# Designed miniproteins, single chains, continued (4), part 6

Each design is a single chain, and the fold is of that chain. pLDDT is the mean over its residues in the fold that is shown.

## One batch from the design tools (miniprotein)

Design m12173
Fold by ESMFold2-Fast:
Structure m12173 (fold): chain A 88 residues (1-88)
Amino acid sequence: SELEKLLKEKREELEKNGFEEIKERIEKRSEEAKKYAEELVKEKKLTLAEISRLATEAALAGDWETYNRYLAAYGYLTTSKETELALK
């Protein structure tokens, strides 16, 4: 059936395109977290403890955007291979 073939091809195309869009979005967010983490460690010379404290201070001030940025950078530094740069 030609209709069954068309439905199968469309399903495979949607699965591939949906996966690529989600993957690209995750990768972009990870790259943004990495860039900010590198700025905090290399340019500002902040330790993991200092980043954690600044995140908490932002949350207490009601600055949730700044809190989320610090939290993402902290998460990157604690889970990535770049952790060596933060601990040196």
Scores: mean pLDDT 71

Design m12174
Fold by ESMFold2-Fast:
Structure m12174 (fold): chain A 115 residues (1-115)
Amino acid sequence: MTVVTESGGGTVAAGGSQTLTKKFSGNEVVGVMWAREAPGKGSVFIATASKKPGTASSVAGRATGSWDEAEKTAYLNLTNLQASDTGTYYAIAMGYNEKGLPAFVEGEGVQLTVV
């Protein structure tokens, strides 16, 4: 597993919506977790990309994770954006590498600023 493409960062107005994406390559991806890193707070869980997404209570109803197997792409859909949503977002993929061994892959973060 390797991160190929990341998108959806930038500056967005409060109350708006934004979709963050990370595309992966290589062998099986069994799950993806979206986390946000904010100054002074470390990494905070946001959502999982699965058939039944798990979401943090602080963003329940506003954040939805999804996985597109054909495109090997993880999505994080954020709605009704708040200033507290500002931070760097990471998708952490869990799966198997080219040798069939368990692996975790985290690419570069996607910076989102809500104004």
Scores: mean pLDDT 72

Design m12175
Fold by ESMFold2-Fast:
Structure m12175 (fold): chain A 93 residues (1-93)
Amino acid sequence: MKALLLATDSEKAVKAGEEYLKEKGIEYELVVLSRDLEKAREEAREAIERAKAEGYELVLIAYDKSSEKEIEVARIAGEEAEKLGLPYKVLPV
């Protein structure tokens, strides 16, 4: 199994996402999403399109649930995953 890790731009989100996938023995590619909502949308879309083309089976979206901005970025990433038809899971930390 190979996963795309979309993490919001915080050490907390990145670390939690990576530890989650490493503990499960899942190979992953990390993409850190910008705090700018428009740029984050484009980065998420491009990363998900590439992951789908390369046969990735899952998108994991990791974000700090105490950050309003990171919640918004995670929501956008989830919307792009749904549009592109790749299964996704959210990891609020």
Scores: mean pLDDT 87

Design m12176
Fold by ESMFold2-Fast:
Parts: sequence; C-alpha cells; structure tokens
Structure m12176 (fold): chain A 65 residues (1-65)
Amino acid sequence: STGDVQQAIQRIQSLDLPPEVKQQLVQMIQQGGFDAMPQVLDYVRDTLGTEAQDRLVQALSPLSG
C-alpha cells in the first residue's frame, strides 16, 4: 500500500548511507513503488557493496512480514 512505501522511505532515511544514495533510493521508490525494489537493491549493491545491501534488506524486512 502507499503507507508501506512511506515506511520504506523513512527506514531508508534512518540508515547509515551517503545522503546522495538515500536521495536516489527515495526517488526510485517514489516513482516505482515496491516494483522498483529489485533495482533499488541492485543499485545499493553495485554502488556501496553487499554489506550496504544487507543492511537495507534488514531495515526493510519488517515490511515484508
């Protein structure tokens, strides 16, 4: 739902990531919703590495339960 998208954005903003990366992730999710999630995860992995991707997955895991 739209509310879950807003929660995902809030969780991303709370992560220890570079501000420019957070801005890009927020834009991707706002434009594509959860359909953009695979691209968001790929972007984080390719830009910051697997550890940052794992951190993002952990932050978003409560929204998938």
Scores: mean pLDDT 78

Design m12177
Fold by ESMFold2-Fast:
Structure m12177 (fold): chain A 85 residues (1-85)
Amino acid sequence: AAPAEPPLTRTVVEAMLEAIEEYMETGDSEAQLERLQEVYREALARGEPVASEEEILELKRKLIEARAKLQNKPELAKEHLEKLK
């Protein structure tokens, strides 16, 4: 099967969390996407360990909230947060 989900290392999760917080504050996604791509490439090249389940869950929650804010759709956050249970 084709790998649908890339490995999430601790460094990548931490960078994604920071990028989401900055995006929520500024609304600028371009700079955050560039930063995330760079961190992700570096983490893959280094063979860093996969992030914990708790770290991945926190990242998913932040992503859902950020997407809901961007789209002005609070219902989207509720639906996706329910799926995490």
Scores: mean pLDDT 63

Design m12178
Fold by ESMFold2-Fast:
Structure m12178 (fold): chain A 81 residues (1-81)
Amino acid sequence: GKAAEAARYGAEQGAKADNFTAGGAGLHSVIPGSIGGGQKAGENAGYGFTLGAVRAGSYTGPDAAQGAIEGGAKGAELGSK
């Protein structure tokens, strides 16, 4: 859904930031950019993304960024359901 796509996009952008850490990306994606009516679905997707990114946050460097993207995307997919 669009909420899951927004959460994943946020995860990917967070991972690319100069000051990125895997844990930090999760916090920046807690609130997805959904609008009224879809807000609850967006919140659930953001929550799922946060859990995925936190799990990836135990790693460092480029592998941590890749893990955060994949974990965040999977978490958003699950959270949007």
Scores: mean pLDDT 47

Design m12179
Fold by ESMFold2-Fast:
Structure m12179 (fold): chain A 118 residues (1-118)
Amino acid sequence: AEVVLDVAVQLRVTTESAAAAEAAAPRIAETARRVITETLSRVPGVRAVEVEVEVEAAGPTVLRLTVLATIVAEDLAAAERAARTLREVAIPAAIEAIRALPGVTAVEVAALREGVRV
């Protein structure tokens, strides 16, 4: 039976300045969305991936990024593969890509929540 995996990831992004935070915010959102969507879409048995990204100020030089991913998998085994790929590949790759952006000094995982619907 088809399985839906819902994931919420919260990242804390630190920048060099308030101006760098404002300039980086849209690039951070698009980078996270792109990397996570592309990585999860390659997982065998994943049928659809929808990623929503919200960026909000947590301080003058600090951004809170909330990633909401809905993953439609062909079965529970595919959902488990997607969850592992998210934790072991997609999140680390997104962190690396965000850290490569101009003005970004640190990226940390603040929270991760997963839920499965059948």
Scores: mean pLDDT 89

Design m12180
Fold by ESMFold2-Fast:
Structure m12180 (fold): chain A 85 residues (1-85)
Amino acid sequence: SLQEELDREVVEFFTLVSEVRTLIVTSPRRDSPEMRELERQVQALHDEALAVLQDPSLSLEEKIERIRRLTGEVRRLLEQVRALS
């Protein structure tokens, strides 16, 4: 079902957010301006995902597409955090 597909996309998104945050907090560069900026970007994507999920005007298909897009953006941030670490 679309609901089960959305649930899987949501789990993947928040798992990646958790991975990025763990890498930031365990990095010796965690207090650098560059790492703080990446943390702010991760928080912004997290907040956007919650807004998407809470929006009653969006269909399940639209929520899936938007969460997938946000997951792609978190993956890009993960690579940036890895490069900085």
Scores: mean pLDDT 91

Design m12181
Fold by ESMFold2-Fast:
Structure m12181 (fold): chain A 70 residues (1-70)
Amino acid sequence: MSKLASKISAAGILGSIGDHERAAALLREVAREAERLGDLETMRETRDMALKLGLPELAREIEERIAALE
């Protein structure tokens, strides 16, 4: 849980310095791991970060995974 939160923060930093491709890849990794753990709260935080970074397609992908869990 805490480790995934740190990765979301790292993705935010990558996005802020213009590395949107690595930011998106890191957020996808976090979303997959949170899904594997059943951690809906971390998946929502990952979605919110994707939206903040202007990645609506990624946010939609994460929302689909959230919907599949409940």
Scores: mean pLDDT 82

Design m12182
Fold by ESMFold2-Fast:
Structure m12182 (fold): chain A 70 residues (1-70)
Amino acid sequence: MEELRKEVDELTVELFTKWREGTLSAEEAKEIAERLRELQKEAEKLGDTMTAKHADNGVSLADGIYKRLS
């Protein structure tokens, strides 16, 4: 559970940092969204509702950025 949360946080930080710096590509945003969606499903399977919610928020952000870049 703690490992999933750390990975969700790391991916979310990477997404925002690269987006703010203008270095994030549409492909990278899509890959981050896909990974966060996988982590959301794993967190739900483990009953970690907080990590699942954080991952879902990250997916929404990554999808929004992807749409802006593509």
Scores: mean pLDDT 81

Design m12183
Fold by ESMFold2-Fast:
Structure m12183 (fold): chain A 71 residues (1-71)
Amino acid sequence: MKEEIKKAVTEVLRKKLPNASEEDIERIADAVVEGKFDEAFKLLVKLTGSVKKAIEIMKEIQKAVDEVRKK
């Protein structure tokens, strides 16, 4: 289950942040997997330079996590 959540989150991040390093993507994905959504949000704000874009990406991450949790 943790690996499935990490994979789903990583796919969202690669789609929304195609120029982000794999290290940054993994850092955010790990924060989400550990339930540290505040840390994930702060990292997204730093990477995007935009609170609005970070919120939009967090909503897509939450949707992906919810889809994995359905099974």
Scores: mean pLDDT 81

Design m12184
Fold by ESMFold2-Fast:
Structure m12184 (fold): chain A 60 residues (1-60)
Amino acid sequence: SYIPPKLLQMKADVKKIVDDAKNAYKLPLPSKVKKKLDQKANDAVADYNKTLKAIGLGKV
C-alpha cells in the first residue's frame, strides 16, 4: 500500500500539536489556554482519522 507524502506530513503535524498540548499541562498556564490547545489536538486527530477513513487506511 502506498502512503502519500502529504499524509505522512499530516501525521507529523498532528503529533506536534498533540505533543504541544501534553507539554502545556506541565506548565502553569491558564485553564483557558490548556483547553484551547487540547481542543486543537482533538480536532487535528479527528481530521486525520477522517482523512484515513476517506482513503480506506483505517483509524489513527
Scores: mean pLDDT 75

Design m12185
Fold by ESMFold2-Fast:
Structure m12185 (fold): chain A 55 residues (1-55)
Amino acid sequence: AEEERIEKAIDRAIDALMDLEGVESVDQKTRDEWRERMRKAVENGRALVAELAAA
């Protein structure tokens, strides 16, 4: 499903950013909060792309 692909991309982005910043691990609650924030950012970005494509 599309949602599964988006979730995997978000997890990969979080892992890459943690590696870049030298963060070895975070608790699950913090990771879940980051995933939720990134999910909203993706929704906003997709809405913007759709708006621009319609113009």
Scores: mean pLDDT 78

Design m12186
Fold by ESMFold2-Fast:
Structure m12186 (fold): chain A 84 residues (1-84)
Amino acid sequence: SSMREAFRAEARRLAERALELLELLGLGAPPEFQPRIEERKRRIEELLQVALESEDEAEREEALRELRELLEEVEKEIEELGLS
């Protein structure tokens, strides 16, 4: 129970941070990049749902791993744009 609660809290923190950074990217990005930003927001929401609700531990762990990777990708893009 407490381990699953900690896992859910971590998944929420990763997703929340990634979505905050994508929102920041969206404010500065030209129109041609907006579809990719929206696609990544949708993917983060999907992965968060899997991490929170999947009955399969391996699926939850994979979702958390992908959330970390997406956060790192977004952080890199923000650095490349000089926003961090």
Scores: mean pLDDT 86

Design m12187
Fold by ESMFold2-Fast:
Structure m12187 (fold): chain A 64 residues (1-64)
Amino acid sequence: DEDQRALERAERLGQENSELVSKYKPLIEKAIPPETDEQRIEFTQKLTEAVRYAREHGELPEIP
């Protein structure tokens, strides 16, 4: 449940960081539509990476 723990920590960072998560989630969904099991796994991994990166650098990684 590393993904769940990463999201919980992001939420605890406050309003600005929770807005980052909300903004980033639909961008990843647009890039990697979860139609297959492989795509769902990749989506989860990318979201976890993005949250982790945003926490460390204070900015969103490139996912366009």
Scores: mean pLDDT 65

Design m12188
Fold by ESMFold2-Fast:
Structure m12188 (fold): chain A 86 residues (1-86)
Amino acid sequence: HMKKLDLSGRNVTPEDLKELSKYKDIEELDLSGARVTSPEALEALKDLKNIKKLNLREAGITSPEMLEPLKDLKNLEELDISGSTL
């Protein structure tokens, strides 16, 4: 069971995040410095219901709408969106 996944500093595509939907046991996801390539990319995170910690520091978040999928993450305890250009 994968509890923590580090994708920091890489270019993250929607396809990469769709693959994460297979790992529903993820509790911590680090996307700091990762380039989120589309507004829809974070939609795949809706299926990761066990996420407790999400790091989006400097991940290329440019609008509040890109964060809408995170509202469905009921177990989320820590969220870092520092460095966003909202």
Scores: mean pLDDT 76

Design m12189
Fold by ESMFold2-Fast:
Structure m12189 (fold): chain A 78 residues (1-78)
Amino acid sequence: MLARPPKGKTSKEAQDLIDKELEEINKRIAELDAQFAAQKSEEILRQQMLEGVRMLVLAVARTIGVSKEEIEKLLSLL
């Protein structure tokens, strides 16, 4: 039957197109992963800073004998 065209060059071009599309998808996934990693790093740093300040406030409060309510108020300002 004539229904199956001999597309050696066209078949190769179709394969190259598919490969290129997969590469673009993989690049986009890598970019999103890098962006999420950067955002997560900033969140971790912020959380570590807040935790450090929280521990410092708790240490000072324990030394002075400050009430839990005052500690929570100070932490809410951060």
Scores: mean pLDDT 71

Design m12190
Fold by ESMFold2-Fast:
Structure m12190 (fold): chain A 55 residues (1-55)
Amino acid sequence: SMEEKRALIRHLLEAFQPKDKAEAIRLVTEALERNGVKVSRSLIEEEVERYFAEH
């Protein structure tokens, strides 16, 4: 589900603690692709923007 994908992206962001938005998008995208999880780039960007707004 979309909710499960959002939760996974949030978990990856907390684990990686990326320095900036570009690094966050890259690391999350690579991790999802390597694990065979299909997620839209727009969803990744939404969660990355939320992460940096909260930190």
Scores: mean pLDDT 86

Design m12191
Fold by ESMFold2-Fast:
Structure m12191 (fold): chain A 115 residues (1-115)
Amino acid sequence: DEVDKLSEEISELLNSPETDENNAKLFELYVKGKLKELLERGLKGPEIAEELAREFENLGAEKLAEKLRELAKKAEKEGLSPEETVEKILEYIKSLKEEEKVEIGKKIRDYFLES
């Protein structure tokens, strides 16, 4: 239900004019939707961060993927819960420069439009 709503919001952004604001929003919604999917699959904290890292590596967002893998290692060493790991990922995403959010959002848009 919530996954369906996030998919609808993403579809609306993909059908909207390509703007920096819409690309940044697309990035944030994509992360939120993917984290929810990974939580629902019952993955452990380190596994959530690692799966998200692989997703962004596949999109060509190599710097974000590297940071997510660092977070996965930290989650494993510190014994973070799935929920604590998701919170740390979301805090990191919120701390990113708008320019970086726009660039990654554009990669997500290109991936969906080429697929």
Scores: mean pLDDT 85

Design m12192
Fold by ESMFold2-Fast:
Structure m12192 (fold): chain A 63 residues (1-63)
Amino acid sequence: GPAQEKLLEEIERRAVELYIREGLSAEDAALRAMEELGLDPARLRELLAQGHSIGEAIREVVE
């Protein structure tokens, strides 16, 4: 729904900022963005380990 779409956009925006400004890997940037937004990064790590793309994994965590 709209709240989940806004959360997804915020995670992606912050992850891109961390990737560009702090030089984090795309995966580390996504994990850090989720932690900063109060989400459990463990689920994202599990989905990445299963071969999901970063975008797919973030979407599944917020849905």
Scores: mean pLDDT 82

Design m12193
Fold by ESMFold2-Fast:
Structure m12193 (fold): chain A 78 residues (1-78)
Amino acid sequence: MVTLEREVEDVDKAVEEVLKLLEEERATGLAEIEYEVEKEPGKAVIRVRIRLTPEGLASVDPADAREEYEVTIILTQK
């Protein structure tokens, strides 16, 4: 599991941009992506589950390849 923390000027806008990127990644067909968003005033937590397709797995180094990744993105307002 990987946790990414970022300070942003506008949490709602940053969430919108992250979700846009996740939808664009879904469209590539290299990964299956599921996410959930928890919003609080001045903070958002986005939990992402990524499962690589066979095509996606072929694009990464075998030593570092995982079939499934969990990423938690924490966005905090400055």
Scores: mean pLDDT 74

Design m12194
Fold by ESMFold2-Fast:
Structure m12194 (fold): chain A 66 residues (1-66)
Amino acid sequence: SEVFSPSQQKYKELVQQLKNGADPKEIAEKLIAAIPSEPVHSVEEIAEFLKKQLEELKKLEEELKE
């Protein structure tokens, strides 16, 4: 079975909250706070990335439905 790091687990939880309608900026801030490593990206960059990922996931889900 695949094992996920604590950081990956936290990321998955935050992504699920984002899919449930949470604000991308708030999720980005929580993700930065939860991960002990220094952030390579700003909150704005992470929020933008999460927003794009959410849009892509929705598109893929629609494609799978079709």
Scores: mean pLDDT 65

Design m12195
Fold by ESMFold2-Fast:
Parts: structure tokens; C-alpha cells; sequence
Structure m12195 (fold): chain A 68 residues (1-68)
């Protein structure tokens, strides 16, 4: 499970370095699939991101989501 998240994370770093990362989570997921990341790996990565969001929830999630 965690190793699958790490593979997706590595592909995110590659996309970031290439400047091909999208502006939204949906766009990022699509780019990861184009890089050959599986749905299972994407799901594990989403869980990893959620845990990081929990650690910095006030700053991270407030920026990512509008409270309206």
C-alpha cells in the first residue's frame, strides 16, 4: 500500500520537474495515469496526501478549498 503511494509520489516529482503538473487534483491524477500510474497507486497517493493535509490542515486545506 505505502509503496504504491511512493511510486505515484515519484511520478508527481517528475511531473513537477518537467513543469507538467496540473492546477487541480483532477488534472494531476490524469497526468499520473498518462505516466503509467495505476488506479491503485493513485488511491494510495490520495491517502498519503490526505494524511499530510491532516498534519497541516489549517494552512493546506484552507488554501486548497474555499469555505463558502
Amino acid sequence: MKEKAEKAKEKVHELSDEGKMGDTWEELIEKLKEKGVSDEEIKAFEELVQKQADAGREAGRRIAEERR
Scores: mean pLDDT 66

Design m12196
Fold by ESMFold2-Fast:
Structure m12196 (fold): chain A 67 residues (1-67)
Amino acid sequence: AAREGGRKGAEAALAGDAQKGGRLAEEGAIKSGANDHKANLAGAGAVTYGQQGDAERAEEAAERAAR
């Protein structure tokens, strides 16, 4: 869930929708059991790496933040 949300978030951020990207990564993190703080970190990581075109690192950042 967190990793999948991170990928979808990265794709949305790369497409120019950082708000949607952050939300998708946050939703994935919450579904995996993360609290609000961890979900926020997952969103930030997915957007940052997604905008850089690095979907794999965005997935890793979202998964790591959700732990």
Scores: mean pLDDT 79

Design m12197
Fold by ESMFold2-Fast:
Structure m12197 (fold): chain A 104 residues (1-104)
Amino acid sequence: MDNVLRAIADFLASSPEIPSLVDIVRYLALTDKLPEEVRKKLLEVVEVIIQNNLEDASDEEILDLLRKAGVPEEVIKALEIVVDLINNTDLSNKEIADILLSKI
């Protein structure tokens, strides 16, 4: 989880706009901060999202696709924390990143 939260925090701190869950998943699929096996599963989900025009799908639907693809539960839990902060707070990307780093 710590590496996942750090990767998401780094992405948020570098993002000019609040990213969608799909944007976060795409970043994690391409970053060297996660194991290759995890990145491969994340990339498979990104490809499914693009091919089926699911870019505007609900966060719950995207998280379900990640579970079905066999993405580790620790990664899914990290994404759930980020989604909760984005949807239920008025915090900036930097403030959310700082909170994620505080959980490591």
Scores: mean pLDDT 81

Design m12198
Fold by ESMFold2-Fast:
Structure m12198 (fold): chain A 77 residues (1-77)
Amino acid sequence: SAVTEAALELIELTGLKATAEQKAALREAVESSTALSEEEKAAILAEIDKLEIVPEVSESAQHLLDILINDLKNLDK
């Protein structure tokens, strides 16, 4: 789906690195979504699981993660 493709692209653009808090927030946003199918959730969660936990991310990676979290939270609106 277009949503799954966009989410996977944004995650890849971070260099597959996130803080523990951002990774947890992404998982929660996906798991709590009522707009995503089970297949879409599985695909996005699999990509989130590839994210290496680091203490800090670049400002650009932070912005990409914030965009994705916000977009996922607003899918059911």
Scores: mean pLDDT 81

Design m12199
Fold by ESMFold2-Fast:
Structure m12199 (fold): chain A 102 residues (1-102)
Amino acid sequence: MLEEAKELMLTGKVESISAGALLLSLTGDYKKSGEVADEAAKEADLEARSILLSLSGIFYHQAGDIEKALERIREAARLSEEAYGFVHPSIVDLLERIEAAK
């Protein structure tokens, strides 16, 4: 399960990354899911890395690690600006949701 999700995330394709995220969510092991997304992000290009760090942040938030979640999502926001010239609205929404939960 976790290995299959990592393989999907390593493709760098949005559709495959989304499928991997869904698969990780089904495991219920959010801490491990965040670690898998972090590992995939290290091998990803700039655009895929932003997406993967956003997912890592979501998983750490679900695991109760709010500080790691915010750190990952803030990094994803910076990478989004570098890749696209703006912070993706989905990342802004994630930051607001997690900060509200802290």
Scores: mean pLDDT 78

Design m12200
Fold by ESMFold2-Fast:
Structure m12200 (fold): chain A 78 residues (1-78)
Amino acid sequence: MGKELYEEAQKLLAEAEDAAKAGNVDEAEEKLREAMERAKQSALILSKTDPEKADALMKEFMERVQKIQGLIAEARKK
């Protein structure tokens, strides 16, 4: 369960990055929101068994989110 949610989150994150690079700001924001929700659910499930692993995965995920948010901000200026 948790792994599947995290894999789905990573897929949505990649799609958000591609959309942001293409200038599709609305699509990028929507996919980024969906990715964050799935990652949050995955981290909540994992934290019950392995809170350290959940924290590490969320830190990595949030670094990628921050990069994509930067791309969206740049696309909005163009």
Scores: mean pLDDT 82

Design m12201
Fold by ESMFold2-Fast:
Structure m12201 (fold): chain A 83 residues (1-83)
Amino acid sequence: SLPFTVDPVRAAIMEVIGRIMETAPDEQRPQLLQALELVRNGDLQGAINILVEIVGSKKVLELVDNIPDIDEETKKKIKELIE
């Protein structure tokens, strides 16, 4: 179970990584695992940079917009990391 105090920005980025991992070729898995490790270490910008390199900024923005129950403040913070 995720703890009650999980950072919603971190949780949202982890969900985006998970969705990309479901469709990514095996060759991209090490980079996606690196992005996940960066999120765990608090390097949210580094994680987003890897995701943008893999799928492009437009696809990352689309995946963020499609996260269920994400609040507008969390979306804004992630979009600022992409743009």
Scores: mean pLDDT 80

Design m12202
Fold by ESMFold2-Fast:
Structure m12202 (fold): chain A 61 residues (1-61)
Amino acid sequence: MEEAIEEGKRLIEELVAQGVAPAEAAGLAYEELSKRYPASVVVAAMPALAAHAKELAEAQA
């Protein structure tokens, strides 16, 4: 669980740094995590990753 959240947050931050929109970065992170983690873990991580992407979007304003 924690590992999936940490990996997802890092991936979102990396994608946003490359110019990807935070919401799109979150979607890409979910897809990547789904390859490495069970669906239940990915679904449980989604709220934390969505919140992190929202914070990054607000910081870019």
Scores: mean pLDDT 79

Design m12203
Fold by ESMFold2-Fast:
Structure m12203 (fold): chain A 107 residues (1-107)
Amino acid sequence: MEEDLRKALEFLEALLEAIKNDDYSTDKLGEVLSKYTLKELIEILEKAREALGDHPALNELVDFLRKLAEGKTLEEIADEEGISYDEFKERLQKVLEEAIRALREAL
């Protein structure tokens, strides 16, 4: 449980930094993605979600990663939600910050 929460936190912090910088080639994100597949990251977030009582931010992130695992781009996901890419990035940043806070409180 604690190990899965720490892995989830590491991944979400790396993803938040990449989104804020609009640079998905960051060393932190690259390191996480070299250790875990998208499938494994989804499983880690599913365990974190269960531990935090189905927290809404983690539910949104699990859905987001499933769409990425299906081969969808960030722009395609934004279009499916009926919002602009900039609005999607702002929403995703807020969801990530909320999930990170919940994980830190649980650790």
Scores: mean pLDDT 78

Design m12204
Fold by ESMFold2-Fast:
Structure m12204 (fold): chain A 94 residues (1-94)
Amino acid sequence: SDEEIIEEAVRRIERLTREMLAATPDPALQAAIREATERIVEILRDRSLSVDEKLARITEVLNELAARVADDPVAQRHLDRIGMLVAYSLNRLK
C-alpha cells in the first residue's frame, strides 16, 4: 500500500539521518539535519499533497540543507543518499 511505502521510506530516511548525524560533529549542523528530517517526514506523511508536490517540497528542504554543507564532501554524500532514497520511494507511489 502507499502507506506502507511511505512508512518504509520514513524508517530508511531516519536510519540514513542517524548515519549522517554520527558523521557530523557540528552541533548547529546536527540541529539543521534533525529539523530537515522532521520536515521531510511531515511532507511524506501529508495525505493532502500529491507525489509531485511531495517531491518538490522535499527537494526544497534538501537544497536548503545542501547550501549549508556546500564545502563538506562527507555531509554532501550522506545528503545525496537521502535525496536518492526519497526520489526512489516517491517514484514507487506513481
Scores: mean pLDDT 87

Design m12205
Fold by ESMFold2-Fast:
Structure m12205 (fold): chain A 72 residues (1-72)
Amino acid sequence: HMEELVSRLEDLLARIKQYEEHKAELDKLNSKEKLTPEELNRIFIHRIAIREGEKLKAELDSYLAELQKLLE
């Protein structure tokens, strides 16, 4: 059970890292005054990835709350 809990936490953290990378790339693209069609397509892709990643943060917060209860 504990090995599975650790594995789940590591997976969530890895996915959150990918989410933060997509967010950083979107911020760079949004700082440009003029966007190419290719850059507009990249913004669309990053926005989808970020929307999916927001669910992962809520899942991590829930998981950390479960771990806190086990440590008490």
Scores: mean pLDDT 76

Design m12206
Fold by ESMFold2-Fast:
Structure m12206 (fold): chain A 93 residues (1-93)
Amino acid sequence: LSEKEIKIAFGIFDLDGDGVISKAEFEALLSKLPEEYKKFIPLFESFLDADGKINFENFKKFLEELLKKLGSEEKFYEFLGKVHLAYVELLDE
C-alpha cells in the first residue's frame, strides 16, 4: 500500500475529521457492508490506544494486517471500495 492510499482510507474512516478513528466510526461504516466483514472488528479493536482510538500509524498497521488476512490486494481494494460506498451513504443522512 502507498502512503497516499493509506491517507485516503484514513480520511474515509475518520468520519468526524478529528485525526483519529474511533470504534464507533469503524462500526458505523462496517454496518453498511456484508456481514462477513464484521469479523474484522476484533482485529480493529486490537489496534486501539488507551483512549479507545486509532491514530494514523496504528491504522496503517491495521490495514497491513487486514491485507494479510484477506490474502490478496484485489480483495483488499474490493473491501475499500465497499467502505467508500458506505461512507457516501452515511453522508446522505
Scores: mean pLDDT 79

Design m12207
Fold by ESMFold2-Fast:
Formats: C-alpha cells, sequence, structure tokens
Structure m12207 (fold): chain A 100 residues (1-100)
C-alpha cells in the first residue's frame, strides 16, 4: 500500500515534469503532448506491473485510455487511426495481464 502510493506519486511528478518540458518545446501542440503522455503512461504501467503494483498499473492504464479516446476524436488520417488502434491493442493486452 505505502510503496504503491509512493510509486504513484513519483510517476505523477515525472508526468508533470515531462508535460512542462514538452509544452515548452512544442509551443503547445496538444496532440504531440498527448501522444508523449500516452507512451509514458503505458511504459510506467508495464514497470508497475513488473514491480507487483497492480493498482498503480490499472490507474495508469485508465489514464492512458482517456487520452487515447481524445486522440481518436482528433484522428484525421489513416496513419493517426492506426496509431490509435495500436494504443488500444496495447491497453487491451495490459488489461488482460492484470485480470490474469
Amino acid sequence: MEEAEKRLKEIEERIQKRREKIQSVTNGDELTVKRAEVDFLLDEALRAMEEGHREVAKYLIDRAEQLIDELEKNAKSEVDKKIVQAYRDAVERLRAELEA
């Protein structure tokens, strides 16, 4: 419990710092920022699962899925739609591993 809470706080701080850095570099390109955040959330969810912090992993996957839904609403090209589908496939696989 305490270790999972500490890990989640560390991840949240890293997400915030990364968001601020990407915002300063991309001059507010929200789609690029959201894609980078999805990538980071899924990577951290995998690490949390490997560490046995399933509750933290579930929280991170839920957050990634919300951002993927926003990316899907803004997907205009076939390439963007394929990227969204790849993220959804990754989320489905991670959720299956959590339920096993």
Scores: mean pLDDT 77

